# Designed miniproteins, single chains: the designs that were tried, part 6

Each design is a single chain, and the fold is of that chain. pLDDT is the mean over its residues in the fold that is shown.

## One batch from the design tools (miniprotein)

Design m186
Fold by ESMFold2-Fast:
Structure m186 (fold): chain A 70 residues (1-70)
Amino acid sequence: RAELRVRLLSLAGTLAARSKGEARRLALEAIEAGLRGDLLEAARLVQKAAELAGDEEAAEEARRLLEEIK
């Protein structure tokens, strides 16, 4: 759905801007997945990026979005 996609892209963009290395790469891949409409893959990549970046709040938001997509 458009709302879930917008939230995933926003979260992934924020993580990409704030992170470096592997976490940033995963966040950028999440943006690409979200733009393709693969919301499940986007949510999984955002969760991995947030966990790798140590951003607990973003990781929790990603988990909630993943549950809403399922």
Scores: mean pLDDT 82

Design m187
Fold by ESMFold2-Fast:
Structure m187 (fold): chain A 66 residues (1-66)
Amino acid sequence: MSKAELFQELLANYKNSDGYIAAQTVRDTLLANGYDPEKVDALIAKYKNSDGFLSENQLLALLLSL
C-alpha cells in the first residue's frame, strides 16, 4: 500500500470526532503493512501527543518520514 493510501485509509476508518487517530491504531496498521517496528515506534514517540493520539498533520509528517 502507498503512503497516500495508508493516510486516506487511517483517516477514513479510524479518525475520531476531534480529528485524531490513536497511536496504537497507527502502529498496528503500519506493522501490518510491513514497516519496521523500531522505526515506527520512534516516529510515533516523536509525533504523538501526550494522550497517545496523532492529528492529521502529525500522521502525514510521520508517514513522510518512513
Scores: mean pLDDT 85

Design m188
Fold by ESMFold2-Fast:
Parts: sequence; structure tokens; C-alpha cells
Structure m188 (fold): chain A 61 residues (1-61)
Amino acid sequence: MSLLEEQMARLRAGEIDRITREDLAADYTDEEVDNIISAADKDGDGYIDKAEADHLLARTA
């Protein structure tokens, strides 16, 4: 059960509006945060929003 999975679930539930680098930095290094954001953030705005979280979950399921 990863912090990223919890944050993505909360995004999709509508409990938060985005996942920022600061949210991930609590449990990941700056390099790991950059890698996570880069993988999820196709728009390049520097955070993961609900649309990106939904797209990632659709890709894995």
C-alpha cells in the first residue's frame, strides 16, 4: 500500500483536487517524485490531477 496509490484513490474519490510534488516528497525522494510526476503528468503542469489519475488506472485495468 503505497502513498501514491492512496493519493490517487483520494483524487478519484474527489477528496483532493490534485497530487503535488510536496505531497509525494513526504515519502519519496525528489528524484522519485520527478519520475512519478513525469510518468503520470502528460500535460507537463507539474502535478497529477483527477483526469491523469483516471487515465493511469484505466491503463493498468
Scores: mean pLDDT 70

Design m189
Fold by ESMFold2-Fast:
Structure m189 (fold): chain A 109 residues (1-109)
Amino acid sequence: SEKLQKIIDILNGALSKIIQLVVEEAKREGKSPEEIRKIVRDIANIFNELIQKLKENPNMSKEEVQKLLDEARDKILEVLKKYGFSDETIEKVKKIFDEAREEILKVLE
């Protein structure tokens, strides 16, 4: 559906912004290339799982989509905590995701 494609485009945009921020911050903190690859993979896997669930259930209610977005956000924040990112970095990632969430909810109106 056209709405589903818009949602996927918004999520891919958020993923790109989050990965750029996280990679730049990880390099600043001196994380190894191997650790950076693992962080990127863990975040990308959360987004890929979210997108797959949306594709498999194209008739989800706005409330069901909101719940999936909130669950994905919480998983991303837990990955960042696990890898020792600062509260400031975590809040910046949360803001990027929450902005995408609001755009997605407007598409579903």
Scores: mean pLDDT 90

Design m190
Fold by ESMFold2-Fast:
Structure m190 (fold): chain A 97 residues (1-97)
Amino acid sequence: EREEIFERVRKLLGPEQAELIEKVLDTVEKIDPFLAYMLYLELREAIEKAEKGEISPEDILERVRQVLETGLALAEYFGFPEERIEQLRKALEEVKK
């Protein structure tokens, strides 16, 4: 399932962007498995829409950023440990370049 999704991302965005998204997802999964699952669901939907021509492939990266920004805001709102918040900020910065 995961390998199928990343093969699709490689076809839409190329290998460098696919590797970046995979690394970000791996990082987030270690910090917050629920946020990683939400990212995975959003990635699936974005891929389906891009394959149908409903969004551009570049919009996949924007959707990943939006989920990470929401996750960071929720972590800050609920007062999660500073180490976790900093790790989420680093994951977000990787997607922003």
Scores: mean pLDDT 79

Design m191
Fold by ESMFold2-Fast:
Structure m191 (fold): chain A 99 residues (1-99)
Amino acid sequence: MEERKKIIEEFIKELDKIIAEAKKKFPNATFDTSIPLESLFPPGFLEELGEIIESADKKKLKELLKGLKELAKTPEGLQKVEVLKNYLKEVLKKGKVEL
């Protein structure tokens, strides 16, 4: 559990960096973070993310972050990254690391 929590915390920090950089390009963009994550990502995305976190696969996690950085090059993609970050923060707050 401790290792999963650390991985999620590090992932959130990297998402914060991606979001901060992207917001410099889209400073007036508004985002609805109440949109369900499952409606913004393909089916099975949460399951795949959970597997990466459980296996502590740092290589796959870095590749995922690279993909999310590319996604954040558009306002629509930036919204998806913000929703993902909010979801992960809620997972941490509940003391559970199950996705």
Scores: mean pLDDT 73

Design m192
Fold by ESMFold2-Fast:
Structure m192 (fold): chain A 80 residues (1-80)
Amino acid sequence: KPTLWQILADLVQEAIRLLQAGASREEILATMLAKVDELAEKYGLTPEERARLRADVEHTVDYLWANRDGVHLDPAAVPA
């Protein structure tokens, strides 16, 4: 079973990938929350662990969206 930190790190990388692919905030958030629910079932997360992971993902998506013009995670990415 991966740690909550490893699960969150993998979700953050996927959220960044979607952001760089031009997905909207709503699309990124919906995709990430769906993945949290899938991973919670797959790894048998407690309701408390699932709630924490959902909150962390929502916070991360909000942070990435607020800073999207300054996100330099792809060497080919250019600021707006």
Scores: mean pLDDT 76

Design m193
Fold by ESMFold2-Fast:
Structure m193 (fold): chain A 68 residues (1-68)
Amino acid sequence: SPVEQAVAETKAALDRIMKEFSKEEAKRILKGLLAVERHELAAATGEDRQIHQARIDVIEEKLKEIEK
């Protein structure tokens, strides 16, 4: 499904960010991505809402793993 594809693509993108950047830089990038996705979610309807929400959930989970 488009939602499952969005989850997989987001996880792959976050894995790349975590490998290429320092922990602090990765946190800043992820917070920026989260802000963009939240903005898009506010305007989205139907399946687009599910896609943006799924991306938000993946990003939030990764941020929780990084932040202690």
Scores: mean pLDDT 87

Design m195
Fold by ESMFold2-Fast:
Structure m195 (fold): chain A 59 residues (1-59)
Amino acid sequence: SAEAHYEAGLEAFAAGDYDTAERHLLQALYLDPEFEPARRALAELARSLGNERGAEQIE
């Protein structure tokens, strides 16, 4: 279940649905706090989102 939420989060991120991606990753950690991949993905999502918004400001 936690893995399913993690995968759904990555799929949402790839689709550009950042809100859904964050919610799924948080849900994965809520179900399994020891699920390190979800923790890492959440940190990566935050970084990627920040970089993307920065690029839009430059453009």
Scores: mean pLDDT 73

Design m196
Fold by ESMFold2-Fast:
Order: structure tokens, then sequence, then C-alpha cells
Structure m196 (fold): chain A 88 residues (1-88)
């Protein structure tokens, strides 16, 4: 089910980048970080590169968020998860 989580993470990041309503953007951000955390937790050593690439793609997408505070929170959250995965 790792492939499904990768798709969900990228889809949530893209939806978040296009969301103009602040409350919905915060909800999407929380869901994105939750799904990204699940992806990191389930990743095996063999899948580490794929998951790192997915997190990097998600980080590029969240840089397009118009709300600077939400963009920063999403980027920081994804960066922390990337760091956790890299330390495994």
Amino acid sequence: KLEELKKEVLELAERLAKEEDEERARELMRELLRKAAELVELATEEQKEEVLKTLEEAMELVDKIKDEEIAAAARIGLAVLKSILESQ
C-alpha cells in the first residue's frame, strides 16, 4: 500500500497548493503531514529513496501555497519527516 500513500501525499500537496480558503488549507496541511508520516513509518530500507523523492516532490508543491504561514508549516513538517527517514 506504499504506492497508494505516495499518490495520496502528492495529491494532497497539489490540492493544498491550489486551496484559497484558509481553514480548508489548514485541514489539508494536517492531512498531508499525517499521510506523509504514515509513508515514512511504512518505508523499508529498499523504499527509502522512493519515499525521499516523494517528500521532495511534495515540498516543491507546497512552496506554491499562497499563504506564507501554511506554506512554512507544511515545508517544515515535510523537512522533519525527511530528516527522520534519512536518519534510519
Scores: mean pLDDT 83

Design m197
Fold by ESMFold2-Fast:
Structure m197 (fold): chain A 76 residues (1-76)
Amino acid sequence: MEEGIEKLREVVREGLQKAIDAVKAGNLTEAKKYIDESIKKARELAKELGIPEDVARQVIADELQKASEEIGRILG
């Protein structure tokens, strides 16, 4: 369980980092695409790893919150 959760966090962070990099480059459309793809891939990975939906949702939400704070710093 824990190893699967950490792998899920890693995959989400990698996808969201691409979105953050796109925001830094001024590519908001590309950033949105990376965010959407990251969430989709994370949900599929969670299902494959047998992670409960509530746990997967919390992991994704936590990583999205961190990415949103960084994006807010770049845009604010």
Scores: mean pLDDT 82

Design m198
Fold by ESMFold2-Fast:
Structure m198 (fold): chain A 55 residues (1-55)
Amino acid sequence: MKAKAIEDYEARGGAELTIKKGDVLDVQQEINDEYLLVEKDGVLGTVPRSKVQLL
């Protein structure tokens, strides 16, 4: 499943992924109501759901 970043997000820790507005991400898992596990260019990390739109 794919998602698109709707705004920039800077990772706050090693488990999180830095994303830029317009990035297309592959959603690997829903962690909880606040976070998704996503892949960008072969790198896995968590991003806030509020920063992405599911495609």
Scores: mean pLDDT 82

Design m199
Fold by ESMFold2-Fast:
Structure m199 (fold): chain A 55 residues (1-55)
Amino acid sequence: SPALQAQVVAGIRAARAAGVPEEDIRRALIAWLQQRQGLSREEAERVVDAAFEAA
């Protein structure tokens, strides 16, 4: 959803500003999408990849 995409993009931007390494941001967001949003690993990876391109 556009709202979920915007939330993930905002999370990436905030984590980058805090100096968090990209691999740690990716891992945390994939885990969050699976555990809180009910996405599969592959769906979570696609959302995170698209969000990194937009961020």
Scores: mean pLDDT 84

Design m200
Fold by ESMFold2-Fast:
Structure m200 (fold): chain A 78 residues (1-78)
Amino acid sequence: ALGILGIGKMLKSQGEELGYLLIGEAFFRLGDYEKSLEYFKKALELDPENKRAWKLLSEVYKKLGDEDKAKKYEEKAK
C-alpha cells in the first residue's frame, strides 16, 4: 500500500517536473532565456536532483553571458 502511494506521488512530481523542463526547453529554443530560466528553476524546485535541469540552466546562463553561474550549475549537473 505505502509502496503504491509512493510510486504514484513520484510519478505526479516527475510528470510536473518534466512539463516544466519541456516548457523551459521550448522557451530556450525560441530565444526567451528569461522565461526558460523561470521554468527550469520551477523544475528544480520540484526535483533538485535533476541533472538535466541543472545542465539546461547552465546552458541558459551561457547564452546570457554569465560564465560564472553557467560553470556553477554545470558542476551541479555532474
Scores: mean pLDDT 74

Design m201
Fold by ESMFold2-Fast:
Structure m201 (fold): chain A 102 residues (1-102)
Amino acid sequence: MSEEEVLEEFLRLVDEAVAAWRAGDVGGLLASFARIAELAERMSPEQLLRVMRELMERLKTLSPADRAVVEAILDQLLDIAARRDPAAAEEMQAIRDATLAE
């Protein structure tokens, strides 16, 4: 997939996770998290950083309840990044911290 296609697919899976959470569909939420993890394991450090920036912008527009799902996805991305590229994980954490300070 192109970098744009990877980003679009990732954001689609995030939207599906939020929808499952709103519906009380625990199975759907867990399935979306598993698909997000599978995709993230295949992403480059640059793609992970781009997704982090897009998710942080999306967090600004979500309700507090819906933010819990995206925060869980962010924690999962940071865990994956820390195992694969600690420098990328540090940069992703810096993006998260800077956005929350706004």
Scores: mean pLDDT 80

Design m202
Fold by ESMFold2-Fast:
Structure m202 (fold): chain A 55 residues (1-55)
Amino acid sequence: MKRTIEAAIRTLTEVFGIPESEARKKIAELEKQVPPSEAVRKVLYDALKKHAERE
């Protein structure tokens, strides 16, 4: 699980340009409401959807 979170933070930072601290906070906040795997999925999906809207 921790490796999945680290990979997600790296992707958010390197691909979407989201600061590491912000990415970590988003995942931690969702992790309070949903399992870690689902939190990671939702954060990545939101970032991807927002990126697609810019194009």
Scores: mean pLDDT 75

Design m203
Fold by ESMFold2-Fast:
Order: C-alpha cells, then sequence, then structure tokens
Structure m203 (fold): chain A 83 residues (1-83)
C-alpha cells in the first residue's frame, strides 16, 4: 500500500539521518493512530507507545507533544505525518 511504502521509506531515511525515535500519525479506519517507534541500531523497530484519536487535529497535537517530550529527554526524534 501507499502508506506502507511511505512508512518504509521514512524509517530508512530517519535511520540514515541518525534519528532513534519515529513518531507516526496515520489513519486507522475512521480514527487516527499516533505511534512512538524506537529505531534500534540492529535494524529492529519497536513499538514504545500507541494511542488512538477521533480527529486528525487531536492526533497531530498529541504527536507534537510526544515529539517535544522525547527531544527534551535527549532523544533524536522525528515526526512522520501519514494522515
Amino acid sequence: SELARRFREAVAAARAAGYDVLVVVEPSGSQYTVSVLGLAPDGTVRLLDSRVFPTREEALAAAEEALAELRAQGRRAVLLDLS
């Protein structure tokens, strides 16, 4: 699918740029999911957190909050908006 392709390309790009956390916003049926993914040096991707929101606006706000929190903790985090 288009979303799966964009996701794979974004994970590869984030790794190449030295990011260790990816915050993803994606549509999930009639709702939106915000996922926090750990990018391990060995190539594995770990789901660290996942939340569902009724609107795109709420999902993006939550993703921005998570991104700011992760960066404040010293993580190299980046946002991927697939919504």
Scores: mean pLDDT 86

Design m204
Fold by ESMFold2-Fast:
Structure m204 (fold): chain A 89 residues (1-89)
Amino acid sequence: MEVLPEPKKPAELYLAMGIVFYELGDYDTAEYFFKKALEVNPENPEAYLYLGDVYEKKGRKDEAIKWYEKALEINPHFALAKRKLEKLK
């Protein structure tokens, strides 16, 4: 039987892991961890922002725009997400 230990802030840990792999250029692993962060906390606008950044790096511009828009739906004052959308127009 599978028992999953939970870290003290699992969403933040997954977000941090995603950022590390994103900086290393491993966008597939970064995507995995950002999606894990969203599984734990679907209201995390930063996880949507970084997921957009991953899709942008993969050349999937339309999907990147969608994720940045999701970040703004959760936090309408998220200046970084707005800036990212302006760059991709």
Scores: mean pLDDT 79

Design m205
Fold by ESMFold2-Fast:
Structure m205 (fold): chain A 55 residues (1-55)
Amino acid sequence: NLDLADSLVRRGDTLARQGRLDEAATAYEQASRLYEQAGDLERAQQARERAEQLR
């Protein structure tokens, strides 16, 4: 579900701006999984990389 994945990326961005880095990383990881399930491997990788950068 791309709409849900996009929403999770926006949530992650908001949480990261608030300094809630662990919660932001979790949101990006969930988005990555949903993009992968939808066949959007490029956005799945981008979301995963964002999560890893926050750790």
Scores: mean pLDDT 85

Design m206
Fold by ESMFold2-Fast:
Structure m206 (fold): chain A 66 residues (1-66)
Amino acid sequence: LSPAQRAVVADVWDAFTSGQISYAQARARLAAAGISVQDVVDYVSARTGVSRATIQRAIDARVAAQ
């Protein structure tokens, strides 16, 4: 990911996990920047040391709560 794409990932991840935007809005913002959900999972996993499976489960739980 470019530096600009990493900034989009950070902003979208924060907004989504804080409940500020829906999953559909998050997906739209990522798609506009050429970023997949897998790119977000990979980036967050690399930055936090949390497993991809745990991050995906957190996303799935948030989607289910919407």
Scores: mean pLDDT 79

Design m207
Fold by ESMFold2-Fast:
Structure m207 (fold): chain A 99 residues (1-99)
Amino acid sequence: MSYSLEEEREIIEERFPKLFEEEAKLLGLSEEEIEKIKNLPIEEQAKILTKLALERLPETEELRKQIEEEIAKIEKYVKEHPESYIAKIWMAVKEAMEE
């Protein structure tokens, strides 16, 4: 089963803030830094988290494993639903990471 673009957007908007907050805390961001980023659009939040994860990954093996698992889940979904809102966000994130 596939979600409509509207349903997918609602799921992302509901779930992403929690995932962002938990990941940002694991990356060692302060509450002030989290609050600043949290006020940005979801695609910008995703870009910032990805950059921070790449910078901070050498610090902990636990964090690296968790991020790899979450990225794998996103990539699986994007492959199944290339026209989805998640796919658009993820492509923007990857474009920013690759240059």
Scores: mean pLDDT 70

Design m208
Fold by ESMFold2-Fast:
Structure m208 (fold): chain A 105 residues (1-105)
Amino acid sequence: MLDELIEKYEKLAKETGSAVAWNNLGNLYLEKGEIDKAIEAYEKAIEVDPDFASAWLNLGIAYEKKGDFEKALEYYQKALEIARSKGDEITIKLAEDNIKKVKEK
């Protein structure tokens, strides 16, 4: 269940300090609609690994859901820059698609 998975990842992220664990915790909070908690978890992921393009992308998605389209665009552009530097074609496409979607609003 989602709440049990959140508890598991909260423990994992706090015990390991892993950027991946913080990012996964953020994704679970976002799925539950706890946007502010998702933002805090993604910010911790970025603090641990500033080059984690997926965490920047997810932070953009969280701010878009909050209605902050300016911050969403900034974070999507940051995710795109990092993904391009690493040749992460999946994250490049996701960032480009999200940038286009937000600019149409």
Scores: mean pLDDT 86

Design m209
Fold by ESMFold2-Fast:
Structure m209 (fold): chain A 80 residues (1-80)
Amino acid sequence: SELEEMEKLLREHVERLKALLEQLDAESAEEAAEFMRRLTAVARRILGEEAQERDLPLEEVKELLEEAARKVIEELRKEL
């Protein structure tokens, strides 16, 4: 139940970010997918580190994911 709610929240958050990314990088759907792929990979890497603190509440995990996403977007913008 809690896991499903978190997954739904993440899905909505990712869809919102995807819409924003499409507005910035609308030339190619494949480039947009690559951008999202990188974002997801880095987010998973950060989550892997947080997994060691498995007593963290889901709300704190959400904040960590938002921070990670922001950081990745900023790094990608520097490369562009």
Scores: mean pLDDT 59

Design m211
Fold by ESMFold2-Fast:
Structure m211 (fold): chain A 98 residues (1-98)
Amino acid sequence: AARALRAALEALRGGLLAAEGALAGDAAKAAGGALLAIGGALEAAIAARFGAAGAIGAILAALLALAAALLAAAAGAAEGARLALGAAVTALQGLLDA
């Protein structure tokens, strides 16, 4: 579970970094900051609540919702950025289905 969550976070980070390359200025900076904050919170939650399936499920659902929102926001961005964000959403959905 923890390794799968880290892999999904890495995929989400990769997708957001690709989106930053395609998006301009302050929006990309804000997305990067949000990802770092979410990553830190998840690492802390995994350490403190490993085995608490309900809490982990809620966090994964929130991440999936965030990834979907970022895909919607990227609808006007370069196709590569949308595809990278889509891959991150798919990775997060895989964890929710597990």
Scores: mean pLDDT 59

Design m212
Fold by ESMFold2-Fast:
Structure m212 (fold): chain A 60 residues (1-60)
Amino acid sequence: ILGLAVATHTIPKAGPDDLELRKGEKVEVLEEVNENSALVKSLVTGETGIAPKSFLEPLE
């Protein structure tokens, strides 16, 4: 994993590869997909998907 982050906003699932996140939900950052998006795993649900980096606050 690259690090830990927390979702700053509630993010609904917009596409099949996107991860639905709730504000305050902690995630593992697994990979950087591009400059604006990361592959993350929710520590609450255990689900993996794409999340926008602008909505993730690093914890490390």
Scores: mean pLDDT 77

Design m213
Fold by ESMFold2-Fast:
Structure m213 (fold): chain A 71 residues (1-71)
Amino acid sequence: SALEHAERAREAARRAGNEEAAEHFERAVEALRAGDVEAAKEHLRRGAAAAHRAGDGRTVAHAGEALAALE
């Protein structure tokens, strides 16, 4: 599910020490739980961008899977 992938992205970002990405994925998880798909997509994209800048391909992959699950 999108929620499971977003939670994995949040965990991966936290493990990598990427606080910017982790904060965006936390907001994405909250948005998904609230049913706000558009807010979730925005936060997933911002988190993925922060992870990409840090070279964290694992976190980018989890965020991409979450976004794909929302299509």
Scores: mean pLDDT 89

Design m214
Fold by ESMFold2-Fast:
Structure m214 (fold): chain A 55 residues (1-55)
Amino acid sequence: SLSPQEVARLVAEKLREIGDQVDRGIELGRKLEKEKGVPRLEGLRKGLLEAGGEG
């Protein structure tokens, strides 16, 4: 059976995994922005606004 210390370790491990997943998501978003270039962020913003208002 797991001790409280072992449970705490497993929770810490899961939090690390979640943090890694969040970090990867942020990294992917930044890579997409860099791939399109900074000037294209204006186009992305306008596209998002129009997608929210008109399809």
Scores: mean pLDDT 70

Design m215
Fold by ESMFold2-Fast:
Structure m215 (fold): chain A 92 residues (1-92)
Amino acid sequence: ASDEEIKEGIVQIALGLGRMFESKGDYEGAVEMYELALKIDPENAEAWVNLGEALAKLGRYEEAIEAYRKALEIDPENERARENLEEVEKKL
């Protein structure tokens, strides 16, 4: 495997672990896994959306808004990021 394939594998594992932590209600663990994925692949729009959702569950709304904005900078047509951004902005 190339270095890029290894990085892609680590990103997918981190995203999977983040989703697993969310399913268990461990949103702090989910944030750590999504941040790990984004350190390796900062252009992963789905990882930014997942990070924002976990941050919103923790009540960290300003950080969630920033994560959704990053997702929309990468993928402007991401409906999940746009809808979640609108929902979280109503909580400020």
Scores: mean pLDDT 88

Design m216
Fold by ESMFold2-Fast:
Structure m216 (fold): chain A 62 residues (1-62)
Amino acid sequence: MTDEEMLEIARRLAEELRRVRGKDPFLADVYEAFLHMLIGVAKASGKDELAAEIERLLEEAR
């Protein structure tokens, strides 16, 4: 998976999180968990800048 593909997935997950926040807590938790997983994968790959960008997307979606 490229960094660009990973960011695209993260942006889509953050958009869905914003949509369901306050309406479906279960789906919100699922999307948040997936974003945390992507952050973990980025950090494990030594891609600290990518991890920080995904963390920012998650925080903005909360």
Scores: mean pLDDT 83

Design m217
Fold by ESMFold2-Fast:
Structure m217 (fold): chain A 81 residues (1-81)
Amino acid sequence: SAEEELRAEAERRLAELRREMEAILGDPSLTPQQKLERIEQLALRLVLETARRAAEAGLDPDAMVREVAARAKEVIDELLA
């Protein structure tokens, strides 16, 4: 289904997000402020793309964004632990 396809796509993007965040957090050339700014931009990109894809698929963008944002928060919390 379109919903299952979108969820699978979101999980792939979350795995990519995790790798990108790990690279940012491990970069000694970046200040803490620069790290936060880059992580914020990555998270915003994921949320906006999720909303767009959900709308295109005829799904509830708010519900899909809430689900994906909760998953992204889990990834961020794990990396910062």
Scores: mean pLDDT 82

Design m218
Fold by ESMFold2-Fast:
Structure m218 (fold): chain A 63 residues (1-63)
Amino acid sequence: MEIEEVKEAYKLVEEGKLTEEQLIARIVGLKLRLVGDAIEGKISLEEMKEKIKEMDETYEKLK
């Protein structure tokens, strides 16, 4: 689940094992994966938008 991947990456930033720039790069990578899944018809465009919004909201809550 994309939310869990964001939380795990943020934990690595808190532990000093990952930079905030690397966390942002990972979030962008997850968003690109969702766009790819939507293009391939694995998820709907609405599902893609909802999951991206949930990831952004999760990151904002962890700040």
Scores: mean pLDDT 80

Design m219
Fold by ESMFold2-Fast:
Structure m219 (fold): chain A 68 residues (1-68)
Amino acid sequence: IVERIEELAKKTKDPKIKETLLSAAESARNGDYKTALDQLKYAYDQTKDEEIKKEIKKIMEEIEKIIS
């Protein structure tokens, strides 16, 4: 999951969204999936890129399955 968030951040052109995704990756790396999910939701709400938004949603769904 961490690698997918990091790769998505590399594809992201918006610096603020990129920073948020990298923070989410760091939270996930530390096992703080609740914080990672909150950060991903923020990036999802702020991004204008449909493809980035779609990938964030998929990652959020995978994290929800991990913490359920």
Scores: mean pLDDT 82

Design m220
Fold by ESMFold2-Fast:
Structure m220 (fold): chain A 61 residues (1-61)
Amino acid sequence: SSEDRERLSEVAREVLAYALSQGIPEEEAERIVLRSYIEGLERGLSAEEIKRLGLERVKEA
């Protein structure tokens, strides 16, 4: 749905912003967001679960 797509877009922006705020280089931050997004969609995860994945990956970087 359009609402689900909007929330997924918001989550991607939030994870990217957080990664950049932690001093992660833009290229690496974009990779974290993209990989978390693809993995989450393949596993059928919710937008909130995809956000958790992205934030965990940022903390591990």
Scores: mean pLDDT 82

Design m221
Fold by ESMFold2-Fast:
Structure m221 (fold): chain A 55 residues (1-55)
Amino acid sequence: DVEKYVAEAREYAAQGNLEKAREALKKGAELLKDEDPLVMTPEERALMAAALEIA
């Protein structure tokens, strides 16, 4: 689930493991690849916020 990957990314970032954090973000993004960009879901917003904090 996207929320799981967001949580994993934040945990890895907190540990200083940016490589694993980015892997988790990529997994979350893969689940959202078929989403319509006209309406951002809560999961997409959470993923975007995490990406902005980690990247």
Scores: mean pLDDT 70

Design m222
Fold by ESMFold2-Fast:
Structure m222 (fold): chain A 58 residues (1-58)
Amino acid sequence: MEKEEEYRKAVETARRLYDALKAAGVSDEQARNLVRDALRAMGFSDELVEKAVEEVEK
């Protein structure tokens, strides 16, 4: 996957997971940690995971 597409996909995935976890009653901190772990499990680099999590925190 290209760098640009990879980053966009990571951010979109992070937002969807974060919103779903929040809707399920998970706290903001727990949701961020779960999203971070899920993105790493999907094969995204730590750098992209951090950027995606920062983006959804906005």
Scores: mean pLDDT 79

Design m223
Fold by ESMFold2-Fast:
Structure m223 (fold): chain A 83 residues (1-83)
Amino acid sequence: LPFEREAERLFKTKSDEEVKAQIEELGKRAIELAKTHPFAAAIDLMFLESLARVAEKEGKTDLAKFAREQAEKVRKILDESLK
C-alpha cells in the first residue's frame, strides 16, 4: 500500500510535532476539497487512515487518535456530498 509506506517514512524522518502538523494540514485540505473535488479528498482520506494505522503500530496513540478524528471529519463530509 503506497500510502502506508509514505506514512512509515514520515514517522521515521519527522518529529511527532511535525507529523501532527502534516496531519492537521492534510485534514484541512481534504475537508475543503470534499465538496468540490471528492476524488482528491478521498485520496487524502486514505492517507489519513494510513497515518492513523502506522501511528498505532508505532505506539503513538495520541497521533493515531488525531489522524482518525481528521479522517472521520473528511468521511462525514464526503458521505454528505454523495447524498
Scores: mean pLDDT 83

